Designed miniproteins, single chains, continued (4). Designs and how they scored, part 85

Each design is a single chain, and the fold is of that chain. pLDDT is the mean over its residues in the fold that is shown.

## One batch from the design tools (miniprotein)

Design m14954
Fold by ESMFold2-Fast:
Structure m14954 (fold): chain A 90 residues (1-90)
Amino acid sequence: SESFLASLPEEVRKLLEELKEAEKNGDKEKVKELEREASPLLLRLIAEKAIKEGKIEEVLETLEARFADMEPLTQEEARRIMEEAKKLLE
């Protein structure tokens, strides 16, 4: 949505724009690289929004359920988010 894109940091917005251009150009290797770079940043933003909405336990449950299927950089970000979320529940 337009409001979602407007809420993203400029760096993340530029990454998503580059991803869209790479997809349009059929550059599959660049798409894979940009998706790998963008995924942890998007995860952080989604998790921060959910935490602000009081959905801390849902964030933990979702990240734990999906952790094994994540790319390595996304796993590292998920691990940081889970640690932060657990600390908020102490």
Scores: mean pLDDT 78

Design m14955
Fold by ESMFold2-Fast:
Structure m14955 (fold): chain A 88 residues (1-88)
Amino acid sequence: KEEAKKQLDEAIEKKDIGTAVRIFEENKDLFSEEEYKEYRDKIINALAEMVKNAGEDAEGLRKATVAALKSLGYSEEDIERVEKGEVK
């Protein structure tokens, strides 16, 4: 739905990543395969930026984020990007 996409874009823009992940997972069945990949990449990029900006003191944040992404079925490649703070 357009509304779900707007809410997701708004959450990503506001750096409310927890809300963005929740909206994405709740509405994943509404996305086409292309849209799903696009939003997944946006979320992974936003999480990577968050981890990068938090630095070494974010070890707890890194571990929690990696565990959450793993439980949600994200790829090892996406998880590694977030863990290393690799922003596109």
Scores: mean pLDDT 73

Design m14956
Fold by ESMFold2-Fast:
Structure m14956 (fold): chain A 73 residues (1-73)
Amino acid sequence: SELEELIAQARAHIASRDFDGAEAALRRAEKLVTPENREAVAEAWRLLGDAYAAEGREDRAAQAYKRADELLA
């Protein structure tokens, strides 16, 4: 599905440290989110948050974690 492809693209961008590409893919995924796949999109945002935190980008990490939490609320 398009959503699964966007999550895969986001993970690939995170692995290559293209965080802007990862955010763009995840923001597109959010527009396609359903109750069934909400957790998968939230976990991808947490993965991005972890990557930002590993790079010392604490404000960006916090924003990514907040996005994940908002999806699960």
Scores: mean pLDDT 87

Design m14957
Fold by ESMFold2-Fast:
Structure m14957 (fold): chain A 109 residues (1-109)
Amino acid sequence: MSKVEETAKEIVKIIEDAYKKMLELSDESEKDEVKAAAVLQIEKVLIERLGLSKEVASTTARFILGIALSIFEGNIEKAEELLEMALETLEDERARKTLELVYKKVLEK
């Protein structure tokens, strides 16, 4: 498995765990804390596995989480809008490829 494939798989696991946790919460503030923690975990994975800068990793992590959560909530239109915006914003090929792989893996579930 490529570094990008392994990274995407680890990120999907982080998002699935975060979403499951959010489903057990009724308070929006607590859900926002779970989302913030997931973004930081995804940033760390992108930096450590792919060597992305903190700025690129932060932007990529926010798009990845937003896209995946939109898919899990059944809002495919919002996920596609966020994907288009991410691909217009991100110039790093590793970031773009990882984001597209996460989108594909989450959509296939």
Scores: mean pLDDT 86

Design m14958
Fold by ESMFold2-Fast:
Structure m14958 (fold): chain A 80 residues (1-80)
Amino acid sequence: KEEVEKLLEEIKKLAKEIIEKQDKKKAQKLLELIDKLFELGELSEEEKIEAAKYYFIAEAVLENDPETVKKIIEILKKLE
């Protein structure tokens, strides 16, 4: 559980940075951290939802889809 919590904190921090300034290198790192998180295979339903939100942000940035990034950010703000 400690590894899951640590990875989620790193993911959350990196996602916040990407939201403030879109960066493909950071988005790639975010995807790598999320892949690592899923490799652990011990996620609660809440943790899976949290990881999925950040995965979509990273994917949209890497795909050069600013409209999708904006929509994801709007959804995240609504879920706060």
Scores: mean pLDDT 73

Design m14959
Fold by ESMFold2-Fast:
Structure m14959 (fold): chain A 99 residues (1-99)
Amino acid sequence: IGKLLTDAYQAYSAGDFEKALELLEKALSLSSPLEGGSIYANMAKVYVSMGKYDEAVEYVEKSYKYRGYIPLSVRDLFYETGNPKGFEFYKSTKGGKAA
């Protein structure tokens, strides 16, 4: 799985978000439950950067389930990318009571 994670990071760093997501999905299928949370968080981050709010929200929820807490960096990315609809949906579902 190390090769998939390295390739995903390289694609992400180069701005090839679609390729990064594909590689992360393959890495997820081989990951342990503990690692899955981190992979879901990275996928959510990529989706926010791509402007795909529905997918970003779904993967943010998956990330939270595995880690018990949503990463602050994902929340910041919602604000930084100016994606209020995705963030509003997240707040009404998970963030509203946790804040």
Scores: mean pLDDT 65

Design m14960
Fold by ESMFold2-Fast:
Structure m14960 (fold): chain A 88 residues (1-88)
Amino acid sequence: ADPEEVKKLAREVRELLEALGLSEEQQKEVLARLLVEIAGVPEELAKAWAETRSLEELILAMVKAALDAGYSGEEILEAVRRAALELL
């Protein structure tokens, strides 16, 4: 994926999670779920990354993997919104 597209979409994902009122811990849980579901990252690794990596690193990793898998920015934002609403 284009690095500028990844960076722009990562910012949009972060703004969406913050607008939904999620804590940093809840944001990391959403990102870990999407790393497994969209990016095909093993569940144990995604959970470890959520516990040890920064929020920015998780967002960038998820967005890049999802775009590389052929998901559009709109599809990624919708997946984030759905996963976030499951925690509310």
Scores: mean pLDDT 82

Design m14961
Fold by ESMFold2-Fast:
Structure m14961 (fold): chain A 78 residues (1-78)
Amino acid sequence: MKEKLKEEYEKLEKTAKEYQARIDEFNSRLQEAAKLREKLPKEKVDELIEQLVGENGDAMRKYVEAKKKIEELKKKIE
């Protein structure tokens, strides 16, 4: 039983790391889009930022859920 919980824990940690990397990538793209504000119309830049924030929001939610499950599994493992 503990072995299955350990495997689930490892999978969740891997998933959390994948979402963290995705969040970091989105944040980098968000900063690059913000730099375009001087070269592109404000409305176009705002649209790009809104799209990136939306995608990052989903990744953030999944990251938080994975971290919560990791903490719950830690309590069950001991």
Scores: mean pLDDT 76

Design m14962
Fold by ESMFold2-Fast:
Structure m14962 (fold): chain A 74 residues (1-74)
Amino acid sequence: SMEEHQELIEQAVKEFRAHAATLSRAELEELLATVQRQLAALQAVYAATGDPQVQLEVQILQAVRAVLEEKLAE
């Protein structure tokens, strides 16, 4: 369900925020570059397939990217 998808995204964000708090600025920048590349690749797969599992992965990585951007703006 959409509620279960939101809960999975929220849990992933919570765990990632805790992990991101332990990383240096350089590590956060490298991870952001990696996440952006992975997100572009998954968005291309989703555009081609419409796979709901790929959509969930895209949504999780979009949320992770937002956390990285927040941390780097500090």
Scores: mean pLDDT 86

Design m14963
Fold by ESMFold2-Fast:
Structure m14963 (fold): chain A 85 residues (1-85)
Amino acid sequence: MTVKEALEKYGAEVIFEDVDLEALRKQGTIRRMTLEELLKQASYAKLPIVVPTSIITEEEFLSLDASTEVEYKLLGDKYYILKIL
C-alpha cells in the first residue's frame, strides 16, 4: 500500500511546509513508527501530520510504501516527521 492509498483509507490531514528540523529535534521525544501507523494515529487524534519540504517532495512522499518507518515528534497539536528511514 502506498502512502497515498493509506491517506485515502484513513483520512489523515498532511501539510507540506518548510520547518526548522534542528529546532524541532531539541524539543520533546523522538519516536519511530511506520507511516501507516502514524496516519492511523493522526486520523484518530484528528491532528495533522507536517512533512518538511526540505526532506521530501509531496509526490515522492505519496509514492512511498506505507510500511516505511519514520522518526517523528508530537509537538502541541501536530505530528512532525523528522526523518524517513
Scores: mean pLDDT 85

Design m14964
Fold by ESMFold2-Fast:
Structure m14964 (fold): chain A 81 residues (1-81)
Amino acid sequence: SNEELVAEFNKLLEEYEKKFKELLEEAKRQGDEEKVKHAEGGLKMLKIYREELEKNKDNPEKVRELKSFTEVFMKHAIEEM
């Protein structure tokens, strides 16, 4: 259902937010300004994806597209750390 899809996407966003927050704290501990900026960028993008999900929550096709895009982008962003 679309409700289940939206719930799964919100869970995915929460999982990436937690991961980026952990990476941000580690980068700050290491004094790595480049990694700090990268992690902050990831958190900013997650906020944008969450806003786009809210705008499109009644459109299952758009939610699926956005979730797939978010998964690919966030995985890539984590791998660049």
Scores: mean pLDDT 85

Design m14965
Fold by ESMFold2-Fast:
Structure m14965 (fold): chain A 60 residues (1-60)
Amino acid sequence: SGPEVKEIQQRLIEEGFWDPEQFPMEVDGVFDEALRKAIIRKQAAYGLKVDGVPDEATRA
C-alpha cells in the first residue's frame, strides 16, 4: 500500500523468501496473503516472532 511495503517486497525477493511457484514476483506495494506468507518464512528462518507482521527485525 506504499513505499514501505515495496521495500519489504524487494528485500524478500533479494533474500529468496518470495514464493515464485505460487505468484509472479511483483513490487506493487500491496500487502496481500502472498507477501504475508513470505514474511512468515523470513521470521521462521531468523527465529523471530512468527506473526506475519513486518517489524524492524523482519525488514532488516
Scores: mean pLDDT 67

Design m14966
Fold by ESMFold2-Fast:
Structure m14966 (fold): chain A 64 residues (1-64)
Amino acid sequence: MLITKAQRIALASLLSEKGKDKLANDILRNDVKLTHEQMEEILKENNISREEFEKVTAIVARLL
């Protein structure tokens, strides 16, 4: 299953903070179709905690 719009925006925001601006932009534009499994791998590779990601995702979801 593909990730939600809120998860996509949250992931891109956190990746941008890590200096991964190209990947962040690709994800925001939906040029990369991400599954939940691929999202988990990106979080681990970039040292983003699940807790931090879920917190940012919740904030983004309230704005949508």
Scores: mean pLDDT 80

Design m14967
Fold by ESMFold2-Fast:
Structure m14967 (fold): chain A 88 residues (1-88)
Amino acid sequence: SMDDEYAAMENRALDRMVFGGPAPTPAEQRRMLDLIADRAGLSPAQRAEMRRLFDGLPDQAQTLTSLVLMDMMGASAEELLAHLRRLA
């Protein structure tokens, strides 16, 4: 299910942060951001903005930021984008 996939991706990101596992592939990062966008109900334009803001972050900040976004499960699209805009 989407919830199982979301939990698995969050657990993998946490394991990388804590135990120094391999960095996520670009495809894995894309899937994770797509799941976040789908859960928050982002429009195509908002998804494109989220991608641009996220891709602008340093690589080391991307893993932590993705965990924060995943933890914001109840957040609206505008709340997620406001968070990313503050980091940019």
Scores: mean pLDDT 76

Design m14968
Fold by ESMFold2-Fast:
Structure m14968 (fold): chain A 94 residues (1-94)
Amino acid sequence: MPRESDGERRLAGIAEVMAEHERRLAAAGSEEERRRIEEETRRRLMEELGLSEEEAELFVRAAHISLRREEGRPPTPEDREVERRIEELFERLV
């Protein structure tokens, strides 16, 4: 069913949660604080945007993959698997 407004709104919500996640990680002073931020981000993706725990974890991992790419590191086989699962998820959301 063409639910562009619903799917687009969900994608925008995911983007906002992930943007806040990246801002909070940049401000975090400890590894323990970063882990709490990641846990809170996963919960928000699940509770507010209706993603499964596995789907929320994929977005958190994708953010780290993107950061490593900006640092000039090539994707690993594990990174490519995460990227494929994210593509499948976007196909389901659109």
Scores: mean pLDDT 75

Design m14969
Fold by ESMFold2-Fast:
Structure m14969 (fold): chain A 82 residues (1-82)
Amino acid sequence: MEKEIEVSLATMAGNIVVNSIKNGKTENIDDDIKLLEKFAKSENPEVREIAIKTLKESAKLAKENGDTKTYEKLKKALEKLT
């Protein structure tokens, strides 16, 4: 039950971050990255996988949107975690 809650929270956080980038609302991106970095270091491998996948998708979207500042922040977070 608690493990399922953590997976749900990571998934919801991921969806919020991806949608924020899609909509160009990156004001909270530094806090969003910190949250995803925390999930990427979780003891639960499923939570880690969701966080890493979300960071990769977010970086790709930021690059496609020409948001180089957001892309570089996401890329740096991924390099630190991989």
Scores: mean pLDDT 83

Design m14970
Fold by ESMFold2-Fast:
Structure m14970 (fold): chain A 71 residues (1-71)
Amino acid sequence: MEEIIEKLKKMAEEFHKLSRELASLPDDERYKKMREFLIKKLKEMGYEDAENLSDEEFKEIARKLYELYVK
């Protein structure tokens, strides 16, 4: 269980870092790159259908990662 929490925490840190690095890009381009990052990480965790995530599901996951990062 601790390993999973550490992996999620690390993913949240990487997601937040990427968001900062992409801050100079237009919102649509930044969204595209952030979405690609989450899809890649979810596939590494065994979620093969991650490419089929809706925009609402993507935003919900991003919000949860942000909450995990600020804990």
Scores: mean pLDDT 74

Design m14971
Fold by ESMFold2-Fast:
Structure m14971 (fold): chain A 76 residues (1-76)
Amino acid sequence: SVEKAAEEAKKKLKELKEEGKISEEAQEYGIKAVDYAKKGDIKKANEYLQKALSLTPEEARNKVASSVGNVINETL
């Protein structure tokens, strides 16, 4: 379900921040992307995902992108 995918994505973003792999600002943009995806606003979800990724080191980008992407895919 979209709700379960959103909660798992938020949990993953929190874990990445707690591990020092992403900044607090990147986590905040990632959470906004998840919330917009959950609402079906795919354009804003992608906008905030790109903002999160721009603040994310290369080694963590795939984990951020896949976490938010799973929520987007569940809306289809």
Scores: mean pLDDT 86

Design m14972
Fold by ESMFold2-Fast:
Structure m14972 (fold): chain A 71 residues (1-71)
Amino acid sequence: DELDEQYTELFRMVTRDESATVEDLYDFLKKYGVDRSVFEEMIEDLKKLNEEEKELLKRYLEDPAGAARDE
């Protein structure tokens, strides 16, 4: 599944765990209360900006506190 591969790849990058599986991804989403449908919408938007997809996530991970506010 193309989406599952993309999701797993992003999850591996976020967690820095190359052994992470799609099952680990789903467990993570359940733990943090993120529905797959919401995640799919986010990924669809990010795929349209592939050149900045990982850049956006890296910025969020590097400074989540600074990125957390609407303002």
Scores: mean pLDDT 59

Design m14973
Fold by ESMFold2-Fast:
Structure m14973 (fold): chain A 85 residues (1-85)
Amino acid sequence: SFPQLPPMPPDPRERWIRLYAAAVRAGLISAEEAAEELKRQAPLIIEEVEADSSLPEEVRKKLLETAEWILNSSVEELAEEILAA
């Protein structure tokens, strides 16, 4: 059998949701505050990804798709995703 490559980093959507879910469970931030922070960060992520030509195309695509999902989701929808994680 061929040696398996190291596991790819988790999907950016799952990674960010799990990170904020952990912060909410720790009592550091509310789910609504976490959702608002994600929406504030999303345009900055798009700008940085578009400026960084060194990112692999597949990683770039997933980051942009995740940022657009955050922008197109309501604060309530994002807060529910965070609480469900």
Scores: mean pLDDT 77

Design m14974
Fold by ESMFold2-Fast:
Structure m14974 (fold): chain A 88 residues (1-88)
Amino acid sequence: SLLARALAKLEAALASRAEELEALAKTDPERAEAEARALVLEVAATELSEEERAALIETLRKNIEEARKAGHPAVDELEALLAELEAI
């Protein structure tokens, strides 16, 4: 599936930076989150096809809807990521 391909590319990129991000998260979790988000956006812009990016955006919209219904604190962060992905 397009989503599975998009997620595999994102997972590979995050795995390549996992050690650095884990070390950063221990001292500055907000910065670690910002750097992980920047990496996701870079991969989406440079490595994902238009169709793979569209599948990721659709899935994120559904996740945001579910998170809102659950009162999840990450809703604002997910909406910010969605806006940045849609701007690509």
Scores: mean pLDDT 84

Design m14975
Fold by ESMFold2-Fast:
Structure m14975 (fold): chain A 73 residues (1-73)
Amino acid sequence: SEKAREFAKKYLSPEEIELAEKYGLDYGDVILFKGELDARKARGEKFTKEEIVDWAAEFLGVSKEVAEEFVNI
């Protein structure tokens, strides 16, 4: 919905919103994943790009190829 999209704009970049819409992902799931990643990094955890891609694929229920498109933004 437009209201959900406007809310998502507070947390997601235009590119992330476009990819979420392209792959039929819930904006809330993408926001939650980013929030968890940012929180863990803020606690001093470090991740390689591959680790983030693998985690995103599992969390969002998408292929690693789709997850890599989000991580490359």
Scores: mean pLDDT 85

Design m14976
Fold by ESMFold2-Fast:
Structure m14976 (fold): chain A 107 residues (1-107)
Amino acid sequence: MTDLSGLELGDLDSGEQLAAALEAVRAAAAWRGLSDAEIAARLARALEAIAEGREVAELQREAPDGLEAVLAGLAARLREFGALEPSLALARAGDLDGLLALLRSLS
């Protein structure tokens, strides 16, 4: 069972760390019976909210669980890396493997 409480979003300084956070979400979500497409759809929702100007702290406060809170933090970091638009396109397509490849390519 993957525990998301150990993830410190403030330490997500690299694409490798962003990819590790998404892999941790994937592992926790799989244990709950959530598909890659469902994770991608939830990430797309978080990315859309960040693109619309919502604050990450507000999204994390409103998150129903730790998985949604991690996805909100990941979406905010993707905006800071300048990767919001390509991440949103992949998330809307349900392409979690493409998202992981994109994250690993970030400096």
Scores: mean pLDDT 77

Design m14977
Fold by ESMFold2-Fast:
Structure m14977 (fold): chain A 78 residues (1-78)
Amino acid sequence: PLGSLEDVRKIYERIVEELAKKLIEKGIMSEEEAKELKDALINQDQETVQKLLEKYPGELLKAIEEADKKLQEEAEKL
């Protein structure tokens, strides 16, 4: 059955990958910084996420909020 915590985590990893791609496409982050963000979010490295939020406060926060909303929406469809 879909809807286990592991299935939600897989959805989260995909959403985080899409988030990183969008940040690169919008020119907000370099490929290196977007990869660092992706790895930090997947590994729950809050310290690295906070560091990147301090560098890109408004743009990154909005992107993370959109990703979180998408995760909630997709998890509800499971």
Scores: mean pLDDT 77

Design m14978
Fold by ESMFold2-Fast:
Structure m14978 (fold): chain A 79 residues (1-79)
Amino acid sequence: MVDLSSLSDEEKEQLLAHLRALLEKLKTATSPAELEQARQTLAQLRQLLAQMERQGMPAEYIAEVRRIIEELEAHIAAK
């Protein structure tokens, strides 16, 4: 389990960059298997968001993760 409170600002930015790249990859999902992978990732992102909120992460990072979750949910719902 990653301790988010121990992350440096650079590590937080790298995490957000990785999550954005993951979102773009998952937005290309069209097969049932790819959509199932996207749903599993969405569940993991929701748990990450809850952990970030509990650990008092900066509001900017919380807002960006919420935006990523909302975009992924919208993509899955459209399929």
Scores: mean pLDDT 77

Design m14979
Fold by ESMFold2-Fast:
Structure m14979 (fold): chain A 97 residues (1-97)
Amino acid sequence: MEKEFEEELKKLEEELMKEVEKALERGIEETIEKLREAAIELLEKILEYKGLPEEERKRKLEEFEAEFEKMLAATLAKYGSLENLQKRLEEQRKKLE
């Protein structure tokens, strides 16, 4: 029956969309963590190169971490929900058809 083939294709599409969604979620989180680590390492090296006292270096690192968290929260809020991202991807997919 033609309906069995149609049902299998629909199931394959649904599974593919779920895998893409999971990959995007994981990719975003991993990228954010890597950026955070790289930024902290770079700042530590800059502060060490400037020869700042240990207490001042610690304060600068704490300030940077707080500012980074605020920026990250604002960026995630602006980027929108996962639902908004899915809708945008679905619209782009339809344009390619």
Scores: mean pLDDT 61

Design m14980
Fold by ESMFold2-Fast:
Structure m14980 (fold): chain A 100 residues (1-100)
Amino acid sequence: SLEELIEKLKKKIEELVKFLREKAPEELKDKVEEFEKLLKQLIEALENKDLEKAMELFHKAKKVLEEIAAKLSMEDQVELQKLFGELLEIFEDIVSLLRS
């Protein structure tokens, strides 16, 4: 169901944000907070079934994440790619449901 996928997405967001708070350099703290804020807005857009806004917010969040990733160790970049890939799969499942 949509509700189950949104809850799964929320849990994956919490896991990803926790990883970034632990691994990102202190100078990127504001970027991690910006990323978390964009993902919270993304959840609200999905709950409102506003697909256009959700896609825009996802694009903005991905751009901020790429800026953070560039400052991580290679090992942490690999783990981040895995976590973000899992998040992307859930997001794509939600988008598919909203388009049906």
Scores: mean pLDDT 89

Design m14981
Fold by ESMFold2-Fast:
Order: structure tokens, then C-alpha cells, then sequence
Structure m14981 (fold): chain A 75 residues (1-75)
């Protein structure tokens, strides 16, 4: 079903986000590109759309992680 496919794509994106956030900036870029290609292939969406969405999600998670790190260092 569309929902099951969306859930699997969501898992791929989430796992890629965790790996990217734990990696160097160059490795993060590669992880996001590879995952975007995988998502595009599985969903039929364009790579540009998939990559754009992955980059936006990465920026959100990165900001959250930086805030948590700043709070930890401030304590």
C-alpha cells in the first residue's frame, strides 16, 4: 500500500539522518545523496525533489542537535 511504502521511505530517511548527523560534513552529503537516489528510485519521484526534502530534514535535525549540545555545554 501507499502507506506501507511511505513508512519504509520514512525509515530510510530517518536512518540516513542519524548516520549523517554522526558523520563528517562530506560523509553526510554523500549519505543524503545516496539515500535521496534510493528514495527517488523506490517512490518514482525525481532525485532533485527527494534530495531537496532530505536536505531540509537534515538542516532541521542538525539545528536540534546543535541546540541540545549547546544546552549540555552550558550546564
Amino acid sequence: SILEKARELGKLAAEAMEKALASTPEEAEQILRETAEQIAKLSGASFELAYGLMKKEYEIYKEKTEKERAEKEAA
Scores: mean pLDDT 77

Design m14982
Fold by ESMFold2-Fast:
Structure m14982 (fold): chain A 100 residues (1-100)
Amino acid sequence: SKESEIIEKFAEIVHEVLSEIGSKIDDKEILDKVKKVVDEAATKAIEALKEGKSFEEAAKIMLETIREKLAAEDDPKLKEALKEFIEKLEKRLKELIKEL
């Protein structure tokens, strides 16, 4: 279905960005924390897509969820990793939205 295709594309972009950022993180504890934040944010975004929200709305939900975690974070290494993740994810999602 069109909804399944949109969910698949969204999940693929999230996975690609996480893999790129993760490959640069030598600290396993920081990597695990990044994965946890990303998984939580992606789950909320995918739930929104399954409920019939637009790709743009799901992207906003994911980015806002990660930004909230970033704002509450005290660890400088985790803060930097989440910031880089947001910048790369936002760029990829904006590029995809232009193609829709």
Scores: mean pLDDT 83

Design m14983
Fold by ESMFold2-Fast:
Structure m14983 (fold): chain A 53 residues (1-53)
Amino acid sequence: SVVEAYQQALDAGKNRLQAALEGLRAVAREEGLDPDSDEARLLFGQRGLEGDP
């Protein structure tokens, strides 16, 4: 599903960075984390994958 989330984001016109973030959000959901949780956002932000606030 990570690959599907990534491809779907690209098909939706998102940049590669945004598509990668969507893929990671899919991973977070599969791991039982809310992708919009403070912890998930902090982790993705630290990795520099969420350049825009």
Scores: mean pLDDT 66

Design m14984
Fold by ESMFold2-Fast:
Structure m14984 (fold): chain A 74 residues (1-74)
Amino acid sequence: SPELEALERVRELALEAGDEATARIVDYYIRQLERSPNREATLNALNAVIERARSRGREELAERIEEVKREFEE
């Protein structure tokens, strides 16, 4: 599903950035959405992960996740 593909891509980006903690949070959202993927919950998850990356000083990771969000919104 596009919802799970977006979150799986974000998980990959977090791991590439060496941010295991953010990757674990994304895993949590993936598990929540596996039963009933929905657009609103996915956008909320993406926004939460962007905010977390920024609050932790990972601006490049936040920007890459915003790119995933833009592609998902199209």
Scores: mean pLDDT 86

Design m14985
Fold by ESMFold2-Fast:
Structure m14985 (fold): chain A 65 residues (1-65)
Amino acid sequence: ADRILAVLSTGGKTASELAEALGVSQSTVSRRLNELKAQGLVGETVDARGVTVYSLTPAGAAAAE
């Protein structure tokens, strides 16, 4: 199940926030995020504080449904 996509459907999250929300290690989240980015399902942006925030692409939003 794409739990990361489901969580990201509620809004952009950092890797640490995703790890906490899913109850998994940040290493597990980082590996899955890299796979989802490679598939074009997740994008990343840097906020005004320089923190990387991950969000769904349109394809990722469709896959989260």
Scores: mean pLDDT 77

Design m14986
Fold by ESMFold2-Fast:
Structure m14986 (fold): chain A 118 residues (1-118)
Amino acid sequence: MTPEAVAAAREAGDRLLEKIREVMEQSPGAREAVKPYLEEAERARALGDPVGFTVAAINAAKAAADHPDVSPEQGRELYREAADALEKVAEAYQRSGDTPLAEAFRRMAEELRARAES
């Protein structure tokens, strides 16, 4: 992985985690469902694992979006933010020559985008 791809993954993941925290402030009941993924994201960050960090952040967004205490509108917003984050990460990995990883993240982004439009 190039330093640029790693930086893009961290920036996109951090922005997504910030949005998740904002939603958790409004929907405290969802915190227990999200907490394991936030802890996983921090462990991946500490270990220098940008792929694990991205995946954990996306799983945190999905857990929050799918929680019954989170409004359908907030859930759709989180799916949009997660799809946007994955698209940026996929583009960075594509530029670094990691085509299989870029394709995997792009497919995940398409799936999350479809959920945001549902």
Scores: mean pLDDT 85

Design m14987
Fold by ESMFold2-Fast:
Structure m14987 (fold): chain A 72 residues (1-72)
Amino acid sequence: ADAAALLAEAAALRDRAAAHIAQGDGVSANTDLERAGRLLAGALAAGAPREEVDRLASEMKTLAAQVDALLA
């Protein structure tokens, strides 16, 4: 698969997760982050730059903490 396309899809799912968090929907946000994580792993395997992968992973980790707060 195209690494750039996988990165773009992961970033779009990150944005969707952030929108769901803003709406108080932790369940949908968690689903989006899980899918984004799989796509991000696929992007790295397809040759995406590690720096771009690490940046997205860091952003997703911040959102995951917010999801954990919503699901508590």
Scores: mean pLDDT 87

